# Designed miniproteins, single chains, continued (2): the designs that were tried, part 112

Each design is a single chain, and the fold is of that chain. pLDDT is the mean over its residues in the fold that is shown.

## One batch from the design tools (miniprotein)

Design m7886
Fold by ESMFold2-Fast:
Structure m7886 (fold): chain A 80 residues (1-80)
Amino acid sequence: STLAKFLEIIKELTEKSPDGTVEREEAIEELARRLGLPRGTAERGLQELLDAGYLEEPKPGHIRLSEKGLELLEELKKKV
């Protein structure tokens, strides 16, 4: 699932950060690079996840998974 891959990559990036967030532009670049997507496609996917409430922006330009996003990712991982 592209959704699961988006959430997993963002979670991995936030875990490498001392404040538990990733810069929006860095997240878009890493999503595009790791998934082989055009940057604009990665940006649209990221915005859709923010709009759906799976991602949140606790400070300007910095994103993380919301509680809802963490729950969804855990559920998607449990399917084996």
Scores: mean pLDDT 84

Design m7887
Fold by ESMFold2-Fast:
Structure m7887 (fold): chain A 55 residues (1-55)
Amino acid sequence: MEQERLKEEVRERIRAAPSATEAARVLVDAMPHLSTEQRNELADLLEEHAASIPQ
């Protein structure tokens, strides 16, 4: 229950992040409270998001 709620919050924060660095920071801060499966899913989302940010 709590992990699912945290996962959704992290997803929203990653999408709202102004840069890839800020998005990565959000994921790292939440990582200790996420399951391995949730970490992998959010890492994939972060990679996709980072690839879409023009640098």
Scores: mean pLDDT 75

Design m7888
Fold by ESMFold2-Fast:
Structure m7888 (fold): chain A 88 residues (1-88)
Amino acid sequence: SAEVAELLRRAAEELERAAEALEAGDREAALEADEKAAEALGELLPLLTEEQRAALRAALARASEIEDEAEALRFLAEAYRALAERAA
């Protein structure tokens, strides 16, 4: 599904921007990017199959174990890109 792949790529790009902003100490830019990622995720969730939803939950669970916030966001961005490739 092209729509699922596009939304996952958009969420990944915004998470990467949020991580970059956090590393730079730009809290405002990080918040804006995080909000855009959350918006894409909100559009995405009702479109996911059960398998895709399980993969997303697993990625989020793994990210929650990463203490460094920027590292956790980069991990999620990579996971979302991998899911996008499988969804296309």
Scores: mean pLDDT 86

Design m7889
Fold by ESMFold2-Fast:
Structure m7889 (fold): chain A 94 residues (1-94)
Amino acid sequence: NAMEKALEELKRKLEEINKQLERWKAFYDSYEKVLEKYSKEEVEALTERRFQAELDAVTDPEEKKQMELNIEFYRQLVETLLKRAKEAKEIYEK
Protein backbone atom coordinates (compact mmCIF):
# COMPACT_ATOMS: atom_id res chain seq x y z
CA ASN A 1 0.00 0.00 0.00
CA ALA A 2 1.58 3.27 -1.23
CA MET A 3 -0.15 5.26 1.54
CA GLU A 4 1.30 3.01 4.28
CA LYS A 5 4.80 3.52 2.79
CA ALA A 6 4.25 7.31 2.70
CA LEU A 7 3.08 7.27 6.35
CA GLU A 8 6.13 5.23 7.48
CA GLU A 9 8.46 7.64 5.61
CA LEU A 10 6.70 10.64 7.22
CA LYS A 11 6.98 8.95 10.66
CA ARG A 12 10.73 8.39 10.11
CA LYS A 13 11.18 12.06 9.08
CA LEU A 14 9.20 13.17 12.16
CA GLU A 15 11.47 11.04 14.42
CA GLU A 16 14.55 12.62 12.77
CA ILE A 17 13.09 16.15 13.16
CA ASN A 18 12.16 15.34 16.79
CA LYS A 19 15.77 14.28 17.52
CA GLN A 20 17.06 17.51 15.93
CA LEU A 21 14.50 19.56 17.93
CA GLU A 22 15.59 17.78 21.15
CA ARG A 23 19.25 18.72 20.48
CA TRP A 24 18.29 22.36 19.69
CA LYS A 25 15.98 22.54 22.72
CA ALA A 26 18.86 21.35 24.97
CA PHE A 27 21.01 24.11 23.40
CA TYR A 28 18.26 26.75 23.99
CA ASP A 29 17.80 25.64 27.60
CA SER A 30 21.57 25.98 28.15
CA TYR A 31 21.61 29.27 26.16
CA GLU A 32 18.85 30.80 28.34
CA LYS A 33 20.70 29.68 31.52
CA VAL A 34 23.93 31.27 30.25
CA LEU A 35 22.03 34.51 29.39
CA GLU A 36 20.91 34.67 33.06
CA LYS A 37 24.64 34.98 34.03
CA TYR A 38 26.22 36.60 30.93
CA SER A 39 25.31 39.12 28.23
CA LYS A 40 24.01 38.04 24.79
CA GLU A 41 27.16 39.56 23.23
CA GLU A 42 29.42 37.41 25.45
CA VAL A 43 27.44 34.26 24.55
CA GLU A 44 27.66 35.09 20.81
CA ALA A 45 31.44 35.62 21.13
CA LEU A 46 31.86 32.23 22.88
CA THR A 47 29.73 30.52 20.19
CA GLU A 48 31.86 32.08 17.41
CA ARG A 49 35.05 30.90 19.16
CA ARG A 50 33.65 27.34 19.38
CA PHE A 51 32.72 27.31 15.67
CA GLN A 52 36.16 28.67 14.72
CA ALA A 53 37.83 25.88 16.77
CA GLU A 54 35.68 23.23 14.99
CA LEU A 55 36.53 24.77 11.60
CA ASP A 56 40.28 24.95 12.40
CA ALA A 57 40.22 21.22 13.35
CA VAL A 58 39.15 20.28 9.77
CA THR A 59 42.11 19.77 7.39
CA ASP A 60 40.24 18.70 4.20
CA PRO A 61 39.13 21.74 2.10
CA GLU A 62 35.84 20.12 0.98
CA GLU A 63 34.92 19.09 4.55
CA LYS A 64 35.85 22.60 5.74
CA LYS A 65 33.52 24.14 3.12
CA GLN A 66 30.69 21.80 4.23
CA MET A 67 31.29 22.75 7.89
CA GLU A 68 31.17 26.47 6.99
CA LEU A 69 27.77 25.88 5.31
CA ASN A 70 26.54 23.91 8.37
CA ILE A 71 27.68 26.70 10.74
CA GLU A 72 25.91 29.35 8.58
CA PHE A 73 22.73 27.21 8.52
CA TYR A 74 22.95 26.86 12.33
CA ARG A 75 23.34 30.64 12.79
CA GLN A 76 20.29 31.35 10.59
CA LEU A 77 18.22 28.67 12.38
CA VAL A 78 19.11 29.98 15.88
CA GLU A 79 18.43 33.62 14.83
CA THR A 80 15.02 32.68 13.36
CA LEU A 81 13.99 30.63 16.42
CA LEU A 82 15.16 33.31 18.90
CA LYS A 83 13.28 35.98 16.90
CA ARG A 84 10.07 33.87 16.92
CA ALA A 85 10.41 33.16 20.67
CA LYS A 86 10.86 36.90 21.37
CA GLU A 87 7.86 37.86 19.19
CA ALA A 88 5.68 35.24 20.94
CA LYS A 89 6.68 36.57 24.40
CA GLU A 90 5.95 40.20 23.37
CA ILE A 91 2.49 39.24 22.02
CA TYR A 92 1.46 37.17 25.08
CA GLU A 93 2.85 39.55 27.74
CA LYS A 94 1.17 42.69 26.31
Scores: mean pLDDT 71

Design m7890
Fold by ESMFold2-Fast:
Structure m7890 (fold): chain A 100 residues (1-100)
Amino acid sequence: SEGEELLEEIREVKKKIEKLIVERYEENKDDPEKVKILAKTGELVNLIVLEGEKAIREGDLEKAKEILEKMKELLKLLEDPSVSAEEVLKKAEEVLKEVE
C-alpha cells in the first residue's frame, strides 16, 4: 500500500540521518556543547519520525508525505559538512513544530 511504502521510506531516511548524526558525534566527541546539540537533534528526529508513523496510522498520507519531505531536507543539511550542528538543530526544531 502507499502507506506501507511511505513508512519504509521514512524509516530509510531516518537511518541515513542517524548515521550522519553518529558521524558528526565522532568528529566532535571532545566538544561537549556540540555533543549536546547532536544528542538533542537525534531526540527531535525520533519525535519527527513518530509524527510520520502516526500520520500513516491515521491514514493522513498527505501529512506523512510532508513529514517525509521535511526529513529529506534535514538529511540534505546533514550531508553538507559546511552546515553547523546548531543550524541542523534549528531546522529539526522548526520541522517538529510544523508537524506537531
Scores: mean pLDDT 89

Design m7891
Fold by ESMFold2-Fast:
Structure m7891 (fold): chain A 65 residues (1-65)
Amino acid sequence: MSALEVMDKAEEYTKTDGEKAQKVLEEYGREVAEQISSNPGGARLTLHLSRLMAQGALDIHKKNK
């Protein structure tokens, strides 16, 4: 998955469904991390952004529930 796709999905879901946003970011965040670890030239920024978005989605979800 590309960084743009992950970010776009996260942004859409965080404003409407925190649970879906959290699930998507959590799953893709882990897969992206694995990909980057196999390729040191990978986009560390992509991993960082995915992690930040996952944390944000989790905070919103917990705050609302």
Scores: mean pLDDT 58

Design m7892
Fold by ESMFold2-Fast:
Structure m7892 (fold): chain A 64 residues (1-64)
Amino acid sequence: QTKLEQMVADGASVEQLADYCVEQLSSCKDLPPSALEGLVMMGTKDLLSEENAKKVAELVVAKL
């Protein structure tokens, strides 16, 4: 059980999920955007639809 799983269960928005992912990935800001997107999608693939996982990943890349 992760905080991300709990947030999804509680109905967190795409923006709230993206903000949490940005906090968790702050040490990874030097990674290329494609790698950041891949990490976010890998972490959310079992929790969100592919469309929503992609939206979270795109917001994370834009915020980092």
Scores: mean pLDDT 77

Design m7893
Fold by ESMFold2-Fast:
Structure m7893 (fold): chain A 90 residues (1-90)
Amino acid sequence: MAQESLEKARAALEQARQALKAGDVDKAKQYLMEAIKHILEALEGVEDKKTILQVIGLILRAIGHIEDGDLEGALKDLEEAIELLEQALQ
């Protein structure tokens, strides 16, 4: 169900956050892509699609910051994505 997929996405984002704090950028990117896949699986079942699209945007921005070597910017975007996703989870 959509809620379970969003909870899996949140878990993947938390794993990405831990990987970024450890400096493991390859694992962080892997977990961020995993989170996007779970969010897309939930998309049709979510009533607030605007908030979910904003979460995807923040994840993509975090990936961009990782590619640019801005791990602090990536971590900030990731924390914002987690907070916004938690607001979508009820």
Scores: mean pLDDT 83

Design m7894
Fold by ESMFold2-Fast:
Structure m7894 (fold): chain A 95 residues (1-95)
Amino acid sequence: LQKELFTGIEENLKKASENFRKYSETGDEKYMEEGIESLEKAAKLFEEMYKITGSEYFKELAEKLKEMIKKLKEDPSKAEEVSKEAEEILKSLGE
């Protein structure tokens, strides 16, 4: 359901932001892996929202999250930057 998908998106974006912040503080690869997994889950949920609503907005958000994942795989030092980007997306969804 749309509300359950939205809740899943919010939870995964929060987890991603938190894990990337912890990675930037500790350097522990476990936080990077958990953060990327959470972004991947959020991207899939945005794709499901696009399928249900037909809104290009959700398709664009899914692609943005995929670009953020690519950025992190190329340069893990971007974790703090991506954490902030995930938090901004979350704020744009919930006011």
Scores: mean pLDDT 85

Design m7895
Fold by ESMFold2-Fast:
Structure m7895 (fold): chain A 87 residues (1-87)
Amino acid sequence: SMEEVQRAAEGFAIGAKVAIEVTDKAEPELRAKGVPRRDIAHIGIRAIASAMATGADAYLQGKSEEEVRKAAEETARKVIDDELARL
């Protein structure tokens, strides 16, 4: 329904905001481990996309904003940790 689409859009917005914060906080760690700035940007884009999808899904499942933010944060951090594990 259009109502579900609207709710998903709100979840996307929360996910994007959280992922930007997580990526910003992780940048010094990534740089210290020798990840180039361009690659950090690409990691950030992937974290944002994944966290947006997680946020939309969680919000559609009727989770609270706090639960949505937590799920988005965990998703964004997992993207970063998976990249660090490949170094």
Scores: mean pLDDT 87

Design m7896
Fold by ESMFold2-Fast:
Structure m7896 (fold): chain A 84 residues (1-84)
Amino acid sequence: SLYEQAKKAIEVSEEELEKLKKHLKEKGVEPSPETKKAIEQLRQSVEELRELIEKKSSDEEIRKALQQLQQAAKQLGLAAAPDV
């Protein structure tokens, strides 16, 4: 279902954010401004999608938020690639 896909996307995004934070701390490297911005954008997308699910928003709203979250996750991967 759309709700299960959205919940899974949130879980995967949260796991990737924690993994990246742990990796950066272990290397003692401060993330680039681009990576910091991408992390913040992904966090905001996760929160927005979670709120829409809790409010039982329309399928259209949830699909749009899910697409935005997927875009933010892709941007984080590209921005963080030089740091990993």
Scores: mean pLDDT 82

Design m7897
Fold by ESMFold2-Fast:
Structure m7897 (fold): chain A 102 residues (1-102)
Amino acid sequence: SMEELLEELRRALERTRERIRRGDVDGAIRSAIEASRLAIKLLLSYPKSEEAIRAGEEVLELLDELLEWLRESGSASPEQLLELEIERGLLLIAIGVSRLLK
């Protein structure tokens, strides 16, 4: 259900923020990717849902925050940064598609 996906997404977002605070680079990247994939699933399952779109935008903001932190700290590999940029692009596409679908 939408409520179950939103709760899973909320937990993934909280895990990512905690991992950033702890300097857990690999963990933060993993949970951020999980959050992105949950948001994409939510957006595709519930097109034009304002709740789904807001959740997707919150994950997009978190990905931008994570990418800035990783670039500033120099703690991520080029491959990890590329993976996050790909996930960010897919999420942005999903938000756009969700806004256009009925």
Scores: mean pLDDT 88

Design m7898
Fold by ESMFold2-Fast:
Structure m7898 (fold): chain A 65 residues (1-65)
Amino acid sequence: SAIIEGLKKAAAQEDAEEARKLLLELAEQETDPRVRDLLTQAAMMTTTAESGKKAANDLIKTLEK
């Protein structure tokens, strides 16, 4: 899944700005408004690399169940 691969890439970032940018890019490409909202929320919560990694991994868990 392209979205899961994108989220894994965001989770691997060492920089909060890069992680946030990747999450916002995924949100722009997403057509499902619910998933888009979750991606946008994750980006807004990404104030550190640690919080970005957590947000991305939490979304992977939510989408892969």
Scores: mean pLDDT 81

Design m7899
Fold by ESMFold2-Fast:
Structure m7899 (fold): chain A 73 residues (1-73)
Amino acid sequence: EEEKRRKEKLEEFIDKTVEEVGGSQEDRDFVRAIVDGEERSGVVPELDLPEDHKLRKILEAVRKKREEYEKKS
């Protein structure tokens, strides 16, 4: 199913990006929750995080990889 494949790709992007930034399992879980929320609502949530926070950097990278994947198909 497209939904399952999308979920698998998002998890892959999250895992790779978190590893690249040196994040923890908690960081991975947080990013997954935010990205899942974006996919379900179609709205980018406001984050109560500093602009230079590692979680924001991970989210930006994941969003970019997702956008590139969507454009490729």
Scores: mean pLDDT 72

Design m7900
Fold by ESMFold2-Fast:
Structure m7900 (fold): chain A 67 residues (1-67)
Amino acid sequence: AMTQEQKFNELCRILTQDNQVDYQRLSEVTGLPVEDVIRVLRDPNSGFDDLASLNKILRYLCELAEA
């Protein structure tokens, strides 16, 4: 099984490479500012010490991938 960090990194890579990420929708669903969503998706390991923000985005990305 993948760690939360590994799963997050993999989903971020997939979504950013496809150039089809709706950052506004991610912002609305997670409750995070769009700028923070962009930072997390581009560099999940260097920007946030706030695991709660990372967890919100990870949950949404996991649900999106499983839907």
Scores: mean pLDDT 60

Design m7901
Fold by ESMFold2-Fast:
Structure m7901 (fold): chain A 72 residues (1-72)
Amino acid sequence: MQEEVAREAAETLAEVEGAEVLEIGWTERNGKEGVALRYRDKETGDVGGIMIVDEEDVELVKKQIEELKKRA
């Protein structure tokens, strides 16, 4: 998986969800490397996170971005 692709997907998802990116970085879990994103919900102030550890996760995030953009 390309780090740049995963990072861009995570950042775009946070932006279209109306959240602000607080932290984004490359990490490792259970022997797999991936991108971890922490964000703050603009309306509630709650902090959330997502983690993308493989190509399948990237494709799922891309699909969510497309659905959200269709509604915006």
Scores: mean pLDDT 70

Design m7902
Fold by ESMFold2-Fast:
Structure m7902 (fold): chain A 78 residues (1-78)
Amino acid sequence: GMEELAEKLARAIYEQDEETVKELLVKLGVPEEKAAEAAKRLISTRGGGAVAAGILVDYGVPEEVAIMVGEKLDELKK
């Protein structure tokens, strides 16, 4: 479901796997060109889950999903 997709996306961001981040963003409904840009930005940007969530919202990911990804990312960094 959506939570599983958010968990996979958080892990891909944590692992700095740009290709997997792009693929998961496309599955979330982000257009392929924007997903590629967002993936680069997510991988290169230092910060916690709140920063990642803000980037996801900027690229059209629903706020609820973006917050979930950010929370899961913060859990991985603990």
Scores: mean pLDDT 84

Design m7903
Fold by ESMFold2-Fast:
Structure m7903 (fold): chain A 69 residues (1-69)
Amino acid sequence: ATLEDLKEMAEEAKKLAEEAIKAGDKDLAQNYVNILREIGYAFIGLGDFEKAQEVFEEVDKFEEEIKKL
């Protein structure tokens, strides 16, 4: 995948995680957050450490929101 493909995938996964959290679907939200985490590792694999860190910080925020569900 290209960096552009990963950016698109990250934005989609973030949106789906937010929608699942708003719906109160803890399991679905966790699945999308796990996908977002894998995208973070993919950014590391392509050498974009700044984007990887940004994605992992977003994962941490979603994990905190999921704990409130």
Scores: mean pLDDT 86

Design m7904
Fold by ESMFold2-Fast:
Structure m7904 (fold): chain A 87 residues (1-87)
Amino acid sequence: SEVEEIRRRAEELIAEAEALLRRAEEVARETGSEGLAEGARRVAGRVIALAEEAIRLAEVDLERARELLEEAEALLEALRSRLAPLE
């Protein structure tokens, strides 16, 4: 179902955001870049909040839930891109 698809996608985004945040904190520790850790916490927190809201809306407003997941995905991709050069 569309609701199950949204829930699964949101859960995947939350897991990816948490994983990228852990990675960013490790890189920040090794490089001394506090700004990287702070930026990652802010972006990951927003991704998680958007995904959780999408889960809540999935049974009520599918269009809004999809919009929130698209925004969360874009934010997560931006974070991933910023971390890629630091691997």
Scores: mean pLDDT 86

Design m7905
Fold by ESMFold2-Fast:
Formats: sequence, C-alpha cells, structure tokens
Structure m7905 (fold): chain A 82 residues (1-82)
Amino acid sequence: SSSLEAELQKRLEALEARLQEALINKDDEAIRAVFREMVALLGRLRNLSEEEQERIFNEIMSVYNENPELVRKEFLEVVAKR
C-alpha cells in the first residue's frame, strides 16, 4: 500500500531528524532513545522478538559507546549528502 509506504517513510525521516539533532547536541540520552525507537520500528517491520530487539539495541549501543565520534561523523556525512 502506498499509504503504508508513505507513513513508514515519514516515520523514518522523523527518526533520522531526531537522531541528527541528538548527535549534533551530543545528547547521549536522546541518542539512546532514538536508537531504541529505530530498533522497535525495525522489529515491527521484520517481526522480531523482544529478545532479538534488545540484542540488536545492545549491539548498536556497544558500537556507539566504543566510537561515538566516529559514529556521529559517519551519520552526519551520510545525511549531508541528501
């Protein structure tokens, strides 16, 4: 359905905008909240269990916590090309 596709696109764009703002502000709590919402959206799209969602979220947070500046730089560079 084109209506469903439009709603998903709008939701993804809103999450991307929120992540961009959180990354620019270096707001760790906002960054975690956005990543959790992204994983929840992915879980709905791929029918992932709560256990699988938590595992994916923890993996994303592990990567971010190890290299927050690198993750921020790469994300902002990708967004800037749009």
Scores: mean pLDDT 79

Design m7906
Fold by ESMFold2-Fast:
Structure m7906 (fold): chain A 94 residues (1-94)
Amino acid sequence: SEATQTLLKSEDPVEVAESLAVLLQNLSNENLQEIAQKIAKEGTPFSFAYAKALLQAKADNKSFNALPKDVAEKLEKVSSETAKQFLAELEKYQ
């Protein structure tokens, strides 16, 4: 997907955050492991580290006050349980 490609290649925090929010809203359990593995293997060091940081913040129910309001609102709509599951898959690689 376009969101997956942006997550893999972008070094812009806003683009990574928006793409992550879109992916998490549309992720099935079937695709979660495949996307996590792809980010770990093919993503930039920035994209991997920042995605983990955003997922951890969401898992901990923290606010995204450093992000633009529209992007923060998209991330707030994501389930904390989905974020925890995706974070656990990413953590298998580092």
Scores: mean pLDDT 77

Design m7907
Fold by ESMFold2-Fast:
Structure m7907 (fold): chain A 65 residues (1-65)
Amino acid sequence: MSMAIGAALRLIGASLDGRELKVRVYKDGKLVWEHEARTEAEALEGARKLVKAADEGVDKVELEE
């Protein structure tokens, strides 16, 4: 459960530092959605979706610069 919140915080922090991040969310070993955050607004949108995904039982979240 903390994994998605941690990913959301990292996404926001990287955006505030001027860095781009990609987020990939997996469920049952399959990629269910991918989000690329290049702006603070995109990072906030990705963070919101990550929090929702945690409630839906996501298996794995990956962050990549």
Scores: mean pLDDT 75

Design m7908
Fold by ESMFold2-Fast:
Parts: structure tokens; C-alpha cells; sequence
Structure m7908 (fold): chain A 70 residues (1-70)
């Protein structure tokens, strides 16, 4: 878990600002722990104030994280 989240943080840090990265990683961690669908993660990201572009990035990262944990 921690290793996967660290890899995602590093990847997102290349395309998002640090504050947005911290929020995205937290949301991805919650999604994994609660076994949320990508659609539910997208909804939470929008509720947290993410733009449509940022929502797409977070959802892609979430799906990648879920695949690494299989």
C-alpha cells in the first residue's frame, strides 16, 4: 500500500501542484480502503473542488493503483 501510494505521489507531482497531489493521494488511499468504483472516486474529487482535468488524472491514477494491488 504505502509503496504504491508513494509511486503515485511521485508521478502526480510531475503534472499537479504539491497541494493538489496531497489531496489526490488521500482520495486514492480512501478509494482503495473503501473499494470505491472509479465513478465514486470522480464524484468525491469533484466535491473536493478538483477541475475536470484533475478528476481525470486522479481517476486514472486510482485505476493504476488498483491494478498494482492485484
Amino acid sequence: MEEVLERIRKALSKILDQETVDKAVELIEEGIKENLTPEQVAERARAAGFTDREVAIVVDAYEGAKNLLK
Scores: mean pLDDT 81

Design m7909
Fold by ESMFold2-Fast:
Structure m7909 (fold): chain A 93 residues (1-93)
Amino acid sequence: MPRISVLEFLELLQKIGDLIQDLDLSVETRQALKDARDLVMELPVDAEVPESALEALARFLRLLAEEHPEIVDEVLSLFPPELEAYLRERAGL
């Protein structure tokens, strides 16, 4: 499992948010991204991100791929290679 800090994860979620801001996304897809953020908001910034937050992000990526397959590779390119590989596997991409 890739190791990533809460701070790095929040920075990645912010970059994803910026990248998708102009896309017409369902409430469910936007909620999935929010769920991933909410799982880490109560944690110290130096803490390791829990698997549940990575699974929530994988769910977001799966939903995003259904609505906007054209943006998925650009979103995945924001991640370190080990994290990208993990998320592709978990999202079924």
Scores: mean pLDDT 85

Design m7910
Fold by ESMFold2-Fast:
Structure m7910 (fold): chain A 87 residues (1-87)
Amino acid sequence: STVERLRQVLEKIARGEPLTKAQLEQAIRDAQAVVEDPNATVGQLQLAMETSMSVAVVAKQQGDMATHNKAMVVSMEAMRKMNALKE
């Protein structure tokens, strides 16, 4: 599932395992899918936010500012959606 892939990416980053550009881009797409899901839970949005933030850090370390910026946008969208669920 999308959620399981996000968790696996976050765990790989936490272990310091190298990720390819394709893997970082897939994680951004998976996080965006969670943000776009009208049934996403607060916990799923938090996972999408945390994974996107971690992807942004890795992309910046690799000198990929385009991927960094995309990941930051998705992280901020996840945060805004969590706040909206609080009315």
Scores: mean pLDDT 88

Design m7911
Fold by ESMFold2-Fast:
Structure m7911 (fold): chain A 57 residues (1-57)
Amino acid sequence: GALPSAEQVADQSFVNRATNAMAEGGRVEEEYAALTARLGPAVADAVLAAAEQQRAM
């Protein structure tokens, strides 16, 4: 398969960091706003749902 672009790697790193921060319960609103601004509301909603599921476990 094709190697991911540097932008895709940066976006994935951003998502991973935001997911962990939100799962820890810190700055959830700020991380959600940053995700929405960078990747759009659909991605932000998916990351929030994943973080909430991780927190519930």
Scores: mean pLDDT 76

Design m7912
Fold by ESMFold2-Fast:
Structure m7912 (fold): chain A 89 residues (1-89)
Amino acid sequence: MLSPLELAKQKLLEMFDPEQYFPSPDALVQALIRQLQHIAQLRPDLYPPIRSEFDLFRVIRESILAKPNPTPEELELARLIDELFRERG
């Protein structure tokens, strides 16, 4: 059985890489962390620091909830992230 973290990574891959450009969910997550860390260094006033996969998923969840019309797929990703934070506590 996949952990909540692995399920969240898999859902993110399905949503952001439907053409399968990344070899794994971990590869996509690491690429996103590096990209957001770079953006946060340039604009620390707009972006919180990203130190872990959990920080990435927190930012993703907040971004989804801030949208006026989130898709059902985005809401399902947010739900998986909520489960991840419940399991981590």
Scores: mean pLDDT 75

Design m7913
Fold by ESMFold2-Fast:
Structure m7913 (fold): chain A 91 residues (1-91)
Amino acid sequence: MLAEVEKQVEELVEKMDELYNLVLANAPKEEILKQIKEAEDLAAAVKAQIRHLLSTETLSPEEQRRLSILMAVVLSGAGEVTLAKNILDKK
């Protein structure tokens, strides 16, 4: 359901904000890595669900546009998680 995907994207954005705050607070590496893993798993699940809906459901043009925007948000968030992981790997 589109509404469920929107909730999952909102949860991902909230986890990204939490990750950002942990990095700024110089939180323990283990806590940051745990948050990265949770964000990666959520992003992968949401991305798979959006792709499934776009390929299998009879969607209105408005619903297709909304899912495309949600996918862009998820891809942006996944990029931020990858950047955070790479920064940690350099220490």
Scores: mean pLDDT 78

Design m7914
Fold by ESMFold2-Fast:
Structure m7914 (fold): chain A 98 residues (1-98)
Amino acid sequence: MEAKLDDEILDIVAETAALSLYKVEKEGELDVEEVRKRIEKEIKELAKLTGIEEEKLREKFEKYYKKIKEKNLDEAELKELGAELTRRGNELQEELEK
C-alpha cells in the first residue's frame, strides 16, 4: 500500500504540472519554454526528496501532459480538473499524516 500511495502522490504532482503547462500553452501569454524549465527544476528537486529517478517523474509528467492535450480541455474543464487534483492531494496528505 505504501508504494501505491507514493506513486499516487507523484501522479497528482505530475498531472498538476501538466495541467499548468497546458493552460499556459493554450493561453499563449506566458513563455512555455520558461514554464517547462521550472517544471524540470521541480522534477529534479522532487527526485532528490523522494529518491525516485528523474526519468520516471519526467515520463509521468509527459504522459499526463499528452492526455490533457489530447482531450482539448476547455477553461471550465481545466478549473474542475485543478479542483479535483487539489482535493485528491489533500486526501492523500491526510492519509500520510495518519
Scores: mean pLDDT 74

Design m7915
Fold by ESMFold2-Fast:
Structure m7915 (fold): chain A 73 residues (1-73)
Amino acid sequence: MKQEELQKRIAKLEELKKKHPDISDALYDFVKGLLEKLIQGASVYTVKMALLAEALDADLSQELTDELLALLD
């Protein structure tokens, strides 16, 4: 992932946070950290698994979980 792509995905995450009050500051920081790991060479599979575990712990809706997973593709 290039730096420009990272910035675009962070902007999409910020827009999701504005529309979904259920996205806590902790969840925002967690997903942003996953995006940063992707630019550092982490596998898409590993970061998606981490997000799915966090989504289950936070009891997120399927729709919101799918939107967040799309940021990692």
Scores: mean pLDDT 80

Design m7916
Fold by ESMFold2-Fast:
Structure m7916 (fold): chain A 76 residues (1-76)
Amino acid sequence: MEKLLEELRRLAEELIRLYAELHGLSEEEVEAMREQVEGIIRELEELAKTDPELAKKRAEELIAEAREGVRRLRAA
């Protein structure tokens, strides 16, 4: 689980950076996006305590979505 959450954080930070560069986001907007990502990570950590298989599936889905987001932003 830890490795999945670490990968998700890395991909999310890349997404935020690319999106901010393309759209000229303010520091406050960037921080709001980072806080949203940390909220998602906390939810996954709590889910992993009660249903580790479901938490892993959701983390993998979010990682796949983040990877697709990176591809789309790089293609823009």
Scores: mean pLDDT 83

Design m7917
Fold by ESMFold2-Fast:
Structure m7917 (fold): chain A 81 residues (1-81)
Amino acid sequence: SSLEAMRARLLEAGVPQEVIDAMNDKEILELDVEVGVEDIKLAVEALVEARRIAKEKGLSLEEYEEKRREIFEELRRKRKE
């Protein structure tokens, strides 16, 4: 299935199994797995952190998606030193 293929791709990219297991099916399917391995890992980190913030602050779906983008860009900036 596309879901199984995506989970396998994330594992091959070096994403920890426990992080993959913490993601729901929709979050897995919405990842851009065509970006480089480092960007996939950062996208997963941004998703996990944005979901934590959304739960704590009661964010809407739109606010969650915006927060996920903001965190991803911050992580990319930090990677560039």
Scores: mean pLDDT 73

Design m7918
Fold by ESMFold2-Fast:
Structure m7918 (fold): chain A 63 residues (1-63)
Amino acid sequence: MSAEALVEIGKVVAQLPEEAQAALAPHLNDPEALIATARAIAARDPSVAEQMARLIALVERAR
């Protein structure tokens, strides 16, 4: 994953609720774990589903 892609992912994560940021932060260097965690968060909290979909799209494009 490129440094530029990590910066864009970091910007999206920084706009999320603190609990979602804490859940995602350990997985920022693992694209598969990051996508899985984002999907799990979206399933539990529909209010962040759009942000999680955007994050997943950014991670998939950066692979």
Scores: mean pLDDT 78

Design m7919
Fold by ESMFold2-Fast:
Structure m7919 (fold): chain A 65 residues (1-65)
Amino acid sequence: MVIEETAVNILAAGFEVEGVKATVEEKDGKFIITLEYSTKEKTEKVLKDAEAFKKGLGNVEVEVK
């Protein structure tokens, strides 16, 4: 869908505003978001938010480092 790239970029920007470093890559029609987190609380929130978006968009994978 045309909105997928825009939605994923907005999601990544949202993580960066929260102080979580996010990198977005497109591969084989999927969007891979790689997250680097600095606190336990942010990790839990980020994973929860990412899970909700993954369910909505279907083409998003999230990795945490």
Scores: mean pLDDT 64

Design m7920
Fold by ESMFold2-Fast:
Structure m7920 (fold): chain A 88 residues (1-88)
Amino acid sequence: APVAISDELRARLQAAFDEVAAQIGKKSPLELRIELTTRLLEALGVSTKDFSEGTKMVMASTLTREGLEAFAERYGLDVPQEVLDLFK
C-alpha cells in the first residue's frame, strides 16, 4: 500500500541512490548492488555490521529493477537510470 514517509527518511534513501550513482564506472556492478543494498538497509535503520559477505550478496539478489522502480514510486524517490541498469 502507498505509505507517506518523513522528509528525513526520504532524504536518507535518496542519498543512498545518489552515493551509488557517483561510483558508477569506479566499481563492478556486483559491488555497487551490494553497496546499494547495504546503504538502503542502513537508511532504514538496519545495522549491517554483523552481515557476512554471503548475506550481503543474498540481500542484493532480492533487489530487482521492477522492485526498485516500485519502491521509488511509492516513496517519491528518484532512482538514477544508471543505478536501475545495475539490476535486471
Scores: mean pLDDT 79

